# Designs tried in a protein design run: designed miniproteins, single chains. Part 5

Each design is a single chain, and the fold is of that chain. pLDDT is the mean over its residues in the fold that is shown.

## One batch from the design tools (miniprotein)

Design m143
Fold by ESMFold2-Fast:
Structure m143 (fold): chain A 76 residues (1-76)
Amino acid sequence: SLLERAREIAERARAVALEIVDAGELTPAQEAELREAEAELAAIAAEVADDPELLAQVHEIVGSALAEAAARAAAL
């Protein structure tokens, strides 16, 4: 369930990143939404810290989503 939530949050972050690329600008609202997604994913990783296998999967989701969002925002 936490892993499913992590994927949903990551997909939401990707959608915002695409909006930023299309608009050619980063609004405060979009920046706040990306920061919120980052914080939510970090919180999920902390909650599954006792399960190394699940933590590794969450880490992969977080790393991928954050790297992609950052790269797209930087490409503005």
Scores: mean pLDDT 76

Design m144
Fold by ESMFold2-Fast:
Structure m144 (fold): chain A 60 residues (1-60)
Amino acid sequence: MELVTDPGTGETMTEEELLEKMRTTPIKSPYTGAEYESLQAAVDDVEAEGEARRAAALAA
C-alpha cells in the first residue's frame, strides 16, 4: 500500500496504520468537546455521562 500522512502528527505511515492509530489516538468528542485517549474511551465516557444524566433526571 502507499504511505499516507497523518494529519494530526504529520507522521508518514500505511493506511491501515493510520486507521488503527485513529482508533487509539486521542480525539475530541463531538458530544462533550473533551479530548479522549482513544475512540473507545470517548464511547465509554459518553455512555457513563448518559447514565449520570438519567440519574440526575430521576432525582429532579
Scores: mean pLDDT 65

Design m145
Fold by ESMFold2-Fast:
Structure m145 (fold): chain A 60 residues (1-60)
Amino acid sequence: SRYQELIRHLEETKAQVEAIAQQQLSKETDPERKARLEAQLAKAKAFMDERIAQYRELEA
């Protein structure tokens, strides 16, 4: 179904976003910028996780 495809794309996007953010975090030396990036990553992951859960509920 289309929701299974959307879930797959969101999971792939989440993995890519996390990988890019971790690469940026490894290069960042400013504690304030690191904290901001970590907070942004956490919010992005939470949003995607919620959307994935909603699509899974619609498939059930």
Scores: mean pLDDT 84

Design m146
Fold by ESMFold2-Fast:
Structure m146 (fold): chain A 69 residues (1-69)
Amino acid sequence: DLEKLEEELKEKIEKIQEILDKHYEELKDSPEAPEVIMEKVFERALEELKDDEELTKLLKELIARHKAL
């Protein structure tokens, strides 16, 4: 069922986004360059998700796509 796979993917993306937003909120007022702040946000999100193999893989793919821009 393609619709179930799409819903599951949306839920996973929403969870990743929530985690990224949480860590960004903690670091956004740091005097560091925006690129350094984003790198730290990604590192903290990966550490938080380390026990969830699927979410970790998806986050790594999102980071790779962001860096390719």
Scores: mean pLDDT 78

Design m147
Fold by ESMFold2-Fast:
Structure m147 (fold): chain A 74 residues (1-74)
Amino acid sequence: SVEEEIERVKELGKLLSSPDPEVQEKAARELLKLSTSKSEEVREAVKEALLSINNPNLSEEAEKNILKALAILL
């Protein structure tokens, strides 16, 4: 459901703040996938999650996928 996807987006946004680069990378990949959702509500949730990131130590792979998602959403 859309509600479950929005809940997942919020969870993934929190995982981007992880000190573990593998956790960051998995979260970024899933958010990139969700950025192409046909649901406007899911896409808006992804945009909000990405704009709320505060992690100075993001891995290069996580950063690349975040930027790709933002490019799709903007």
Scores: mean pLDDT 86

Design m148
Fold by ESMFold2-Fast:
Structure m148 (fold): chain A 76 residues (1-76)
Amino acid sequence: MSEEEKAGIKAAQEAIAAGRETYLSLADAPERERELAAAEKVKEALEEALKTAKGEAKEVLEKALKEAEAAIAEAR
């Protein structure tokens, strides 16, 4: 993999980890709020990473962003 692709994968993993931490920190909140907050956090982190991403990193992050948007749509 290119260095850009590796950077993109790492950024996507960090965004997902941040979302998971948000979900776990809201253990006492209603399920819908927890899932939405987590998915929104992932989306926000991915959008920030995309502002500075180049080459293959942009491709990786765009794919991850589509997955995060799908998760937000599925959150009830």
Scores: mean pLDDT 78

Design m149
Fold by ESMFold2-Fast:
Structure m149 (fold): chain A 71 residues (1-71)
Amino acid sequence: GSSVSVEELRAVLEKIAEKLEKQGKTDLANRIRKMLDEHPDDVGVYLKAYFLALQEGITPVEIYEIYEELK
């Protein structure tokens, strides 16, 4: 929606990738970054990246906390 910028969504995903990398999931972090770089305007790709993070144990609460940290 127009209330959330693409830059904010990207920043949250970059922070998720950084968190995954710190957990030793470097390949997944790089995969998320590559998806963002290859498809910067594709909200569907952003959603796919979020689902990949959730599958690897990032919770919706942690995503919200990351969003709050970027304020």
Scores: mean pLDDT 77

Design m150
Fold by ESMFold2-Fast:
Structure m150 (fold): chain A 69 residues (1-69)
Amino acid sequence: SMEKLEEAAREAARHGVELLRAGVSPKEARDAAMAHLRERLAEAGLPESALPEAEKLFDRYGTLLVTRE
């Protein structure tokens, strides 16, 4: 469902931002966050075809967490 997709993306984005704040490089932080996103999508029973949409939401939430607060 869209709600599960949004939740997975939001959790992954938060994880990535926390890694950046801890001093992890942007590439390593993104790689780890994307791995986390894939795990959350699989746990939610969402198909691999949902990944592009989840990545768009992930990028949106990451921007919101960094630039608005």
Scores: mean pLDDT 78

Design m151
Fold by ESMFold2-Fast:
Structure m151 (fold): chain A 84 residues (1-84)
Amino acid sequence: MELPTPEEIKKEKPLSREEAKEVLKKILEELGWNLSDETIEKIVESLLESSDKVTEGTIKSLFLTLKENGFSSKDIEEAIKNSE
């Protein structure tokens, strides 16, 4: 999986909630991460609330950066579960 450029992200279609969920599931599969459906829903909701435009490249950039910095699927599950 390759990190998309800012120019590539600019040209990408903004995703709906359901499209973002499916893209996130695909990215998690490529990373070998297992997240619960509840955690996936919360991540997608957070992304849509914090960004004017959520694209495949936006989600890829986030999760590749998390993996490169040593985060695991368990770390993400715990972070989301502890968020109110």
Scores: mean pLDDT 77

Design m152
Fold by ESMFold2-Fast:
Structure m152 (fold): chain A 78 residues (1-78)
Amino acid sequence: DEETLREILEFLVETVHGFGEELGEQLFELLGNLENLKAATAEELAENIPGVSLDKARELLQALKDQYQLLKLREEKE
């Protein structure tokens, strides 16, 4: 869902040091929705986002997936 991906990115921009608005927009443009986020690889992020190394891409992808899992668990518990 496009809206849920946007909410995850906005949360990370607000809460994670070094996760800026420009990076959030680039990730949204690349992924577009949650299904693409689930299928995304660190290599794909590093190749398509300027200034992001493979190691940084792995960290970003893990943070995005962790935030999605937390959001999903909160929805299932309420």
Scores: mean pLDDT 75

Design m153
Fold by ESMFold2-Fast:
Structure m153 (fold): chain A 85 residues (1-85)
Amino acid sequence: MIDQILQQVQQSRDVTDRRVQRAIDTIRRVGTPEQTRRAERQGRRVRSLGDQGLRQTQVDPQRGQDLIGRASALAMRLLGEANRL
């Protein structure tokens, strides 16, 4: 059971990281330098939450999933911002 949760968390993290990178690449291409710096800070926050979520999943799967959920939500907001530029 824990192995399945870890696999799910890792897959969610990989998807989230790809969304963040896509958003940052888009903002670098069409956004302002200020928007790019903000996007890079948000990307670092997403990756930090993902790292914490993965570590917590082995101790508290619910807390791990909540952290991964926050990372995913933040990445989706960032991607949405990029797509509106």
Scores: mean pLDDT 83

Design m154
Fold by ESMFold2-Fast:
Structure m154 (fold): chain A 67 residues (1-67)
Amino acid sequence: SNSDRIARLQQQLADLKAELAAARAELERLRADPSASEREITLVQARVAVLESGIYFLERQIEKLKS
């Protein structure tokens, strides 16, 4: 059912938001660390961008199922 699909997608969304919060915290720590490499910062920035995009598309999918 749509309700079951929405519930599963909402759980996935919660998991992705938790991962994004962790990735943002890691990025903040790396930016504050003078020994962190530019490569390390770039990789975590890329991960944040991928997670933000994934969350955006998942939120749009949930909204379509509610319509």
Scores: mean pLDDT 89

Design m155
Fold by ESMFold2-Fast:
Structure m155 (fold): chain A 55 residues (1-55)
Amino acid sequence: MDQQIAQLFQQTSQGDKKAAEELAKLLSERGHSISPEQVIKLAQGAQASRAEARA
């Protein structure tokens, strides 16, 4: 289960809107309220944090 979420999150960080929508639906089925747009922002934020950690 965790691997599927991690895989979709990685694809979303690469700009895959379909992966973001699929991940949002999967989380919604578990009772979480999150939009595909929020998933994209979280994935991009995580990548930016890694770059800044070396500055």
Scores: mean pLDDT 71

Design m156
Fold by ESMFold2-Fast:
Formats: C-alpha cells, sequence, structure tokens
Structure m156 (fold): chain A 102 residues (1-102)
C-alpha cells in the first residue's frame, strides 16, 4: 500500500541519519525525497480521478452490480499503479546513475 511504502521510506531516512556518515545520509535523504515526490504525484493523479464525474459515475454503476463498470474501474486502477511503478523506476534509475557517477 502507499501508506506502507511511505513508512518504509521514513524508516530508511531514520536508519541513514543514525547509522551512516553525513555524506551517505544526505544521499539517502535525497533518494527518499525523490521517492516521496513520486508517491505524491500518484496521490494527486488518484485525487483527480476520484473527483471526476465520470469516475464517480463508474463507482456508482459498479456498486449497483454493473460488471462492465467494475472492469473499467479495475483497468483505471491498474493504469495508475503502472504509472506509479514507471515513475518510481525512472526516479530510482536517475538517482542510481547520479550515485554511480559520483
Amino acid sequence: SLEEEVERIRADVEYAKKNLSPEEAARFTARAEARLQVLADHQLLKLIYDNSDYFKQLKDEAESGNEQAKKEIDEINKGLDKRTARLSARVQAEVDAALAAA
């Protein structure tokens, strides 16, 4: 879940501050901030979808037992999950490349 991922990121920062050198802790914190930004972007996209009249209508239809509406909601949610995974992977690759070049 997003909440569990945020908690893991926060734990990573606490570990870095306690156990690593100031330079390594700064790098860890930068990675954590980049990951949190990706999660914030995902939450914003989800809020936009959740507040769209179209998505609200689909939810109502799905709750009434419309199988097509249920499928469409599932596809939208899978799309958001894939987008978040792509953004996270891209940010991680950029951070890893920067660290490898240092």
Scores: mean pLDDT 68

Design m157
Fold by ESMFold2-Fast:
Structure m157 (fold): chain A 88 residues (1-88)
Amino acid sequence: MKAFEEELKKEIEELEKKLEDPEAVVRLVEKYALLAVLYYKQGDLEKAKEYIEKAEEILEKHKDLLTPEQLERAQTIIKAAKEIIGLK
């Protein structure tokens, strides 16, 4: 579990350097959502909510760079993670 968290955080750090790339924005949203679900499964609801908020914030800031298909994919990922965590 720790190795998976460390790998996700490393991937997030690398993607944060590439936010001019719409695909990097979508992948960053995926990694934040996955990390949120991971923290939820570990009982850390505060961190789970924090990473969902980070995913929503990055999507809102960069949505104008995304194609309709990329935007729908990112929104679907956040929605799925929120449903797992029990957020509306």
Scores: mean pLDDT 83

Design m158
Fold by ESMFold2-Fast:
Structure m158 (fold): chain A 57 residues (1-57)
Amino acid sequence: MPLSGEELEAAVRAKKPRSGEELDRVIAGLIARHGGSAEAVQAGARLGRRFRETGTL
């Protein structure tokens, strides 16, 4: 089932990625396993940007 943006954010936060590269891999893996909407892909991109700027999700 395709992930919503909120479901993607919750799943990524639960995985606790340690770097922007790990964050991007976790997002890609979740979309590959569950499917993702355009909104989920956009939410992932926003999380990556925030994490690279602040070190937090």
Scores: mean pLDDT 76

Design m159
Fold by ESMFold2-Fast:
Structure m159 (fold): chain A 56 residues (1-56)
Amino acid sequence: IEVNEEVREAILKLQALFDLPVDGVLDAVARQMLGLADVDRDGKIDAKDIEKLFAA
């Protein structure tokens, strides 16, 4: 999965949301959530895809 710096911030938020260690390391849960955020399924995740996932 290709990520940029803004998506790295979103990864830390994902880890906090799932009560995982907030260390920026992608584990299976974080990778699965990023896969769900990639609605185009092109293997690229940007900050807007992550924002949609966390929209309340």
Scores: mean pLDDT 57

Design m160
Fold by ESMFold2-Fast:
Structure m160 (fold): chain A 101 residues (1-101)
Amino acid sequence: MSFREILVRLVTAALEATPAVTSSPHYQALSPAQRAELVRDVIDLLLDTELGDASPFEQYLIAAQAVGLLLMGADRKTLSTLGLSDALIDELVALLQARLA
């Protein structure tokens, strides 16, 4: 199993354990397969751009928070508290919107 596959499983478990995420309209609108694909795409985007040199623990924490905040419909200002650039936030939002269309 690749490191990214381990991160997908850990992030998915963290989201499923978070009632604020699981009760969100976006979470409920997505199938389990679509949620897993979103988690994978977010992890790939983060690790291929701004988090490639971060520790595994930081990669996990930021990925879990980014996906959770996206599913809860958090605004750009809230997402920017994760230290992510505006351009990366736009790409993260686009990943969610593509699945809601």
Scores: mean pLDDT 86

Design m161
Fold by ESMFold2-Fast:
Structure m161 (fold): chain A 103 residues (1-103)
Amino acid sequence: MLDIDPSMSLETKTFILYGAALDAIKQGDLELAEEYAKELEKLGYYSVAADIYEKLGEQYEKQGDYEKAGQMYQRSSDLYRQSGRLDLAKQAEEKAKEALEKA
């Protein structure tokens, strides 16, 4: 669990959470990275959370966990749609379908 000071600005919290999520992915702690993505989503930073879910999908594919990869890509697509990033949402949806087809 990341310790975040409630007095921090939303932009500062977003930066810290995004950096922590990327560090967790680099360390192989994909479950921790997903928790940081959920926290970013709660803060309304849908496109930043979507980027983390897409990176999680890529890591699960590398592990051969195509079902998990598909779930992460689908979540990324949904969040990109919520943020108005329709091209990124379409790309993530396509990755989700491809991963689930291999599951």
Scores: mean pLDDT 84

Design m162
Fold by ESMFold2-Fast:
Structure m162 (fold): chain A 73 residues (1-73)
Amino acid sequence: MEEIKKELEEQLKAGVERARKALEVDKDVEQAKIFIENLEKLRERAKALGLDEVAKKAEEAIEELRELLKKAE
């Protein structure tokens, strides 16, 4: 369980960095939407596995990215 938790936390961090780069550096709104969708899938997987802390962190990151997306549109 701990190994899976660590893997999902690392995937979450990488996914957030990719989405932020797409919105803030690359100005690629469509690519950012794809990265946000992937983070939503990660959140659902974390919930299914009972990793509530990872799911909460993913949800918070998704909310921040969605606010950045609204400003970019």
Scores: mean pLDDT 82

Design m163
Fold by ESMFold2-Fast:
Structure m163 (fold): chain A 87 residues (1-87)
Amino acid sequence: SALKRKLYLGDADEPQVLAAVQQIVNFLENGDVDGAVQYYLALKQQDPALANAVEAELAYLVSQNQLPVEVALKFGEFRKQLNEELK
């Protein structure tokens, strides 16, 4: 439920988190891992709390097998590149 998801979103605005998650999912469905990473880094620069909540929600959706198969396959590449950029 949406209320339970707030436990993973912290202080971030849930509608904004879901919109950003959908944008990253759209990049990954198209195989655009670089685009997904750049979108997330731009979010983190503007709103670190929102960016952290987006990453937590993506991780949760992957753990629950709730993302499209193409997104799940590209999520590992996304996380690897994101960790490289956040050094």
Scores: mean pLDDT 74

Design m164
Fold by ESMFold2-Fast:
Structure m164 (fold): chain A 74 residues (1-74)
Amino acid sequence: MPFRELSEEERRLLEEARRVARELARLYEERGEPSKAVGALMRYIALETLLHMGDVEEAERILRQMREELEELR
């Protein structure tokens, strides 16, 4: 698929995903689970790739799952 430029709304979604992924990574590192911390950052990269490919629905699904996981760790 050709690489697509992000809309302003997609950039906002990506910035929210970045904040959630960083918080998840920090909490997992504090809990001694570095593999899960890396996994959170990898999900952020996957989400960014999906947005550039135009798969906004799947990107939103990943962000929703990450937010649910973050609430479980708080």
Scores: mean pLDDT 82

Design m165
Fold by ESMFold2-Fast:
Structure m165 (fold): chain A 74 residues (1-74)
Amino acid sequence: SSAAEKEKKREEVREKLRELVAAAKGLEEAYAEAVEMQERASELLETDGIEAKERFIEEQRPRAEEIERRIAAA
């Protein structure tokens, strides 16, 4: 029965690893979204000026706060 106990522990480890991978993927997606927003803001500053960047930041504020909450929760 030591073999059955060892397999049970392996399955528990696999389940925990699946949970950690899912959490890591969510964190990576949140960081990717944050980078995309920063790149867009920088592009708007260069092409359309500071006022366009400021409007974009204000419009994206709820999304940015959601991304920050997701990162902080990880």
Scores: mean pLDDT 81

Design m166
Fold by ESMFold2-Fast:
Structure m166 (fold): chain A 69 residues (1-69)
Amino acid sequence: SSKKLEELLRKRRELAREIVEKLDEAMKKWIEEALANPEKVTEAEKAILLSYAKHEGLDVEAIEKALEK
């Protein structure tokens, strides 16, 4: 029935929000760790972090400069 679908979609929205919050927290920690130890960051990781920073409206130029160390 349509009512079961509505309940499932509501549960999906709640779970999706929690997943997004956990992923955002993990990405923020990854950026912090990369900025603390830029010499340990690979070119592939740098590309991922800069892409995320651009998507989130962070200071991409400042992050890129710090990772160039």
Scores: mean pLDDT 81

Design m167
Fold by ESMFold2-Fast:
Structure m167 (fold): chain A 94 residues (1-94)
Amino acid sequence: MEALYNQAKRLFLQAREALAAGDLATARAHLEQALEYVRKIAEQLDEETREEVERLMEELRRLWEDPSASDAAITAAASALLAKVEEALRRQRE
């Protein structure tokens, strides 16, 4: 699980860097891969936490498809998603 989380975190960072560089195709590819890793983590979580993670994933996708959304808003949504996943994984270890 930690390896999947670390890969998702790295891919979100790479998506952010590509977005800042204006490489929208690379940014989208990295975002899609990061969300795939988050989905695999979510499958291992309890139903309530999985639903929360899935809602955050949908919000991030919505912001990504919204041409009026700022880079800051997209970054904040990705950070919220990663924080929720990290919280859930930490709770499983306790």
Scores: mean pLDDT 78

Design m168
Fold by ESMFold2-Fast:
Structure m168 (fold): chain A 80 residues (1-80)
Amino acid sequence: DEVMELIKEAEERLRKAKSIEQVLAIVREVLARMSTLKDPRLRRLVMAAVLSRISELLDPESAAQVQVEANKLWNEMEKK
């Protein structure tokens, strides 16, 4: 339930975002919230959903830029 609610909230916020900067802020907030999830499988599920939505909502160039930053943040979170 909490995982699905987080995904739904992230998807709604991403749809309303008007700039790459807003998208990155949303991604950072979602990653911070999912870092409290103890199960790494659930964290991967949230990350996959967020990346999928970015690909749908942004043009390919912007999506690629955001995905690179999201993966960098993900690696830093999971490394620690």
Scores: mean pLDDT 79

Design m169
Fold by ESMFold2-Fast:
Structure m169 (fold): chain A 81 residues (1-81)
Amino acid sequence: DELLDRLGEALEREVRRLALTGEALPEAELVRRLAEASGVSRALARRVVDEAIAQGLLERVPGPVPLVRASARTAAYYRAL
């Protein structure tokens, strides 16, 4: 539970950063950052990234190396705060 709370906080920080900067980040790098920040496994961090994409918080950029960025909806949300 403590680890899941830290994972959620780490995800929120990264999503906010991506939303405000407009950056695209390699999916593997986002997974690594979340795992290191929260202490969870990369497998669990990847599931959380997959869920964020499924929920429309993040979107994948097509290409040979998977990149992720904040969705237009997510960017609008954080820029309005």
Scores: mean pLDDT 85

Design m170
Fold by ESMFold2-Fast:
Structure m170 (fold): chain A 59 residues (1-59)
Amino acid sequence: SDASQLAKATLIGSDAFLAKRRGDQAEVAALKAEMDALRATADARTQAVIDQLLAMLNA
């Protein structure tokens, strides 16, 4: 996948986990929406990483 797309997915994921740790549900929802938007234009490998991050956030 494009290294830039993977880096962006990782950054959004990191921010979302920090927001979840703080109990900031609104920020978690906003960052999930950003990951969904990124997924729509991402390659298969980056989509798989985003899917894993979303699964971990929903646990």
Scores: mean pLDDT 84

Design m171
Fold by ESMFold2-Fast:
Structure m171 (fold): chain A 100 residues (1-100)
Amino acid sequence: EENRKKLIEIIEKLEFLSEEEKEKLKEIIEKMHEELVEKLLKRVEAILEVHEKLKKGEKTEEAQEEIKKKIEEVKKITEELHKEGINTAEDLAKLGEKKK
């Protein structure tokens, strides 16, 4: 619960995501299991930590490679969230059919 709230707040502060993407991610996060939310929060926090280190002037090749790998992980997580959103939409469609 608290992890979900914190993750949503972080998502809202991410400038590289469009407003539309932020809203879609929030809806998916609200419906996902707490275990997934915790894993996503930890990964996002790790990425922000590396980003802050880069801003402070750490220009080593190792730091650049680590950042690249973490960005790739975020992209994969985003894709997984989109797929989970599709499944949730299917469940909502099934609920709508009960009235028709």
Scores: mean pLDDT 62

Design m172
Fold by ESMFold2-Fast:
Structure m172 (fold): chain A 77 residues (1-77)
Amino acid sequence: EEEELRKRREEGRRRIIEDLKETYGSVEEGIRHVEEVIDSELEKQIAADPELAEKYRRGAEAARREIREIREELAAK
């Protein structure tokens, strides 16, 4: 199961990188846009449902970690 999850994550990440480049002209521009959206959405989610603030913050943290890993792959090539 973890092997299948790893494969899906790798394929999903490659697709995300390709989509960012195609949609925003560059992966760096796409990443900046996504990071901005993550922050604004986090604020909206916490405002709408403060009881789940910790869950939303963990989700945002996971998303930022994914962005960091994508940025690292970009630096690799």
Scores: mean pLDDT 74

Design m173
Fold by ESMFold2-Fast:
Structure m173 (fold): chain A 91 residues (1-91)
Amino acid sequence: SMEEDIKELVEKAVKELEKKPRPVSLEELYEEIDKVLELLSQIEDENKRKELEELGERIEKELLEKGYSELDAKYITSKVLIEVIKKYYLK
C-alpha cells in the first residue's frame, strides 16, 4: 500500500541521512525542494496536490516530534515526496 511504502521510504531516508559524513546543507535541501516543486507542477488535479501538501506536513511534523532539526525533517520529507509522486501520481 502507499501508506506502507511511505513508512519504508521515511525509514530509508533517515538511514541514508545518518550515514552522511556531513550534515545536510541548505544547497542540498533546496535541490530536493526544487525537485518536489517540478513534480507537483506536472499534477493538474488540485485535490491531488492538496493531498501531497498534507502528506508532506504530516511527515515533517512526525520527524520534528522525533527530534530531527527543521532542515533534516524538510530534507527527508522532500525525498519521500519525490518517490511518492513518481510512483503513485505520475504513472
Scores: mean pLDDT 86

Design m174
Fold by ESMFold2-Fast:
Structure m174 (fold): chain A 82 residues (1-82)
Amino acid sequence: MEERTFEFETSVERVKMVVEVENGKIVRIKSLEVEVLDESAVPELTKEQVEEVIELLAKLLAEGVAPEEAYAEAEKKIEELR
């Protein structure tokens, strides 16, 4: 099992994601570090909502969605949970 780090920046966040890879596929998120660049653009979430977003992100990555695209879908889920 191999670890890979993906770093990307959105208009409001800088994201560093460490994932576990088997046979070239992402199987688990080991850590997710998010630096908020614009706090006014980031919604306040409950613990349960954060866990749901992380589960969606992990599912999309396991399905082979690119990390940046998976994160964008997770951000859409945040809006849906309001």
Scores: mean pLDDT 70

Design m175
Fold by ESMFold2-Fast:
Structure m175 (fold): chain A 70 residues (1-70)
Amino acid sequence: MEELEKEIEAAVYMIALAVTLQVARSLGNEEAVKLAEEGLDKAFELYRQGKYDEAIKVAKETIEKVEKLL
């Protein structure tokens, strides 16, 4: 159950990061777009490998960095 909970949490944070990317694109902030795209790609790769804790961390850190640019 802990693994499933982390998988769901990782998916939720990746969705949040994808929404953050959409906002950055809408604002035309190229630096924020690049950070969000790179972070989402990295989080997705970790998620595919079952590294949910690492995917969550990358997604959270990327969202925080992107928010500071918006």
Scores: mean pLDDT 85

Design m176
Fold by ESMFold2-Fast:
Structure m176 (fold): chain A 91 residues (1-91)
Amino acid sequence: SRRERLLAEFERLLRAYAEESIKLTKAKPEEQERVKKELEEAIRWARENYDAAELEELLAQFRATVEAGLAQARKNKDGAMVEMAEAILAA
């Protein structure tokens, strides 16, 4: 269904964001565990609570935020932030 496709896309983007955030911050094992727990809770909450329209709006907002961050990182010549944003958008 449309909702299942949007949920799968939301899950992929959140997982990519978490992975790139851990990589960028060089998070310690304890910090990685916290991020992973928060990720799984966010995915579960979305699956149980968001409808298709809400997921579509959230995905649009998330992408707009990452794209704005990418533009700013390019302007600032921040290679690490550029790589993070591009990896998230490619997911």
Scores: mean pLDDT 85

Design m177
Fold by ESMFold2-Fast:
Structure m177 (fold): chain A 61 residues (1-61)
Amino acid sequence: MLSDDERFFRMMAEAAAHLSSDEVAALMQEASRLMNEEGWSVDEVVAWGRARIAELVARKA
């Protein structure tokens, strides 16, 4: 299985493939805030991030 770091970086790679640089930066900033200030686990942040990427991609369709 992937490490927490590898799972986080995979989520960010998905973001980079589908989102603009500004959207990726905003996603990374919010993910960092959720982990460091709100106490979210990597699993929770990755689940949130995947949902957010899907939402942002859907807005472009």
Scores: mean pLDDT 79

Design m178
Fold by ESMFold2-Fast:
Structure m178 (fold): chain A 61 residues (1-61)
Amino acid sequence: PPLPPELAEFRHKKAVELAKITDEKERQEFSEKVDKEIREWLRKHHPELAAAIDALEARRG
């Protein structure tokens, strides 16, 4: 299923910010923070999609 356009736009902005970070640890922390924000946003606005992602992650083991 296609991602919401608001999520794609948010990800693009965060990808530009991530590209400016040169420290590996800071890049990891930033990515983790962004993932958390995306999941929280999806749970509020697209709970079905959030549940599907959580189910896929659980199957990954």
Scores: mean pLDDT 76

Design m179
Fold by ESMFold2-Fast:
Structure m179 (fold): chain A 83 residues (1-83)
Amino acid sequence: REEEQREGIERAREILDAMAPYLSEEEVERAKRLGEEAAKRHSSAESAVLVTAAYAGGLWRGEADAKVSYAAAEAQAAAAEAE
C-alpha cells in the first residue's frame, strides 16, 4: 500500500541520514536511488529499507561490499515477493 511504501521510504531516508556523515554525497544519492528502485520492483516498503540499509552499510565497508550487499538484498526482496 502507499502508506506502507511511504513509511518504508521514510525509514530508508532515516538510515541514510544517520550514515550521511560517513558517506559521500554521491554515495548517499546512489543508495537512495537503489532503495526507491527496490520499492518499485518489489512493491514493498520493506524492500526499500532492506536494499538501502544493506547498500549503505556496504559502502561504509567499501565499494565492493556495497555491490555484494546490494545483490544480496535484491535477492532477499525477490524471494520475499515469491512467497
Scores: mean pLDDT 69

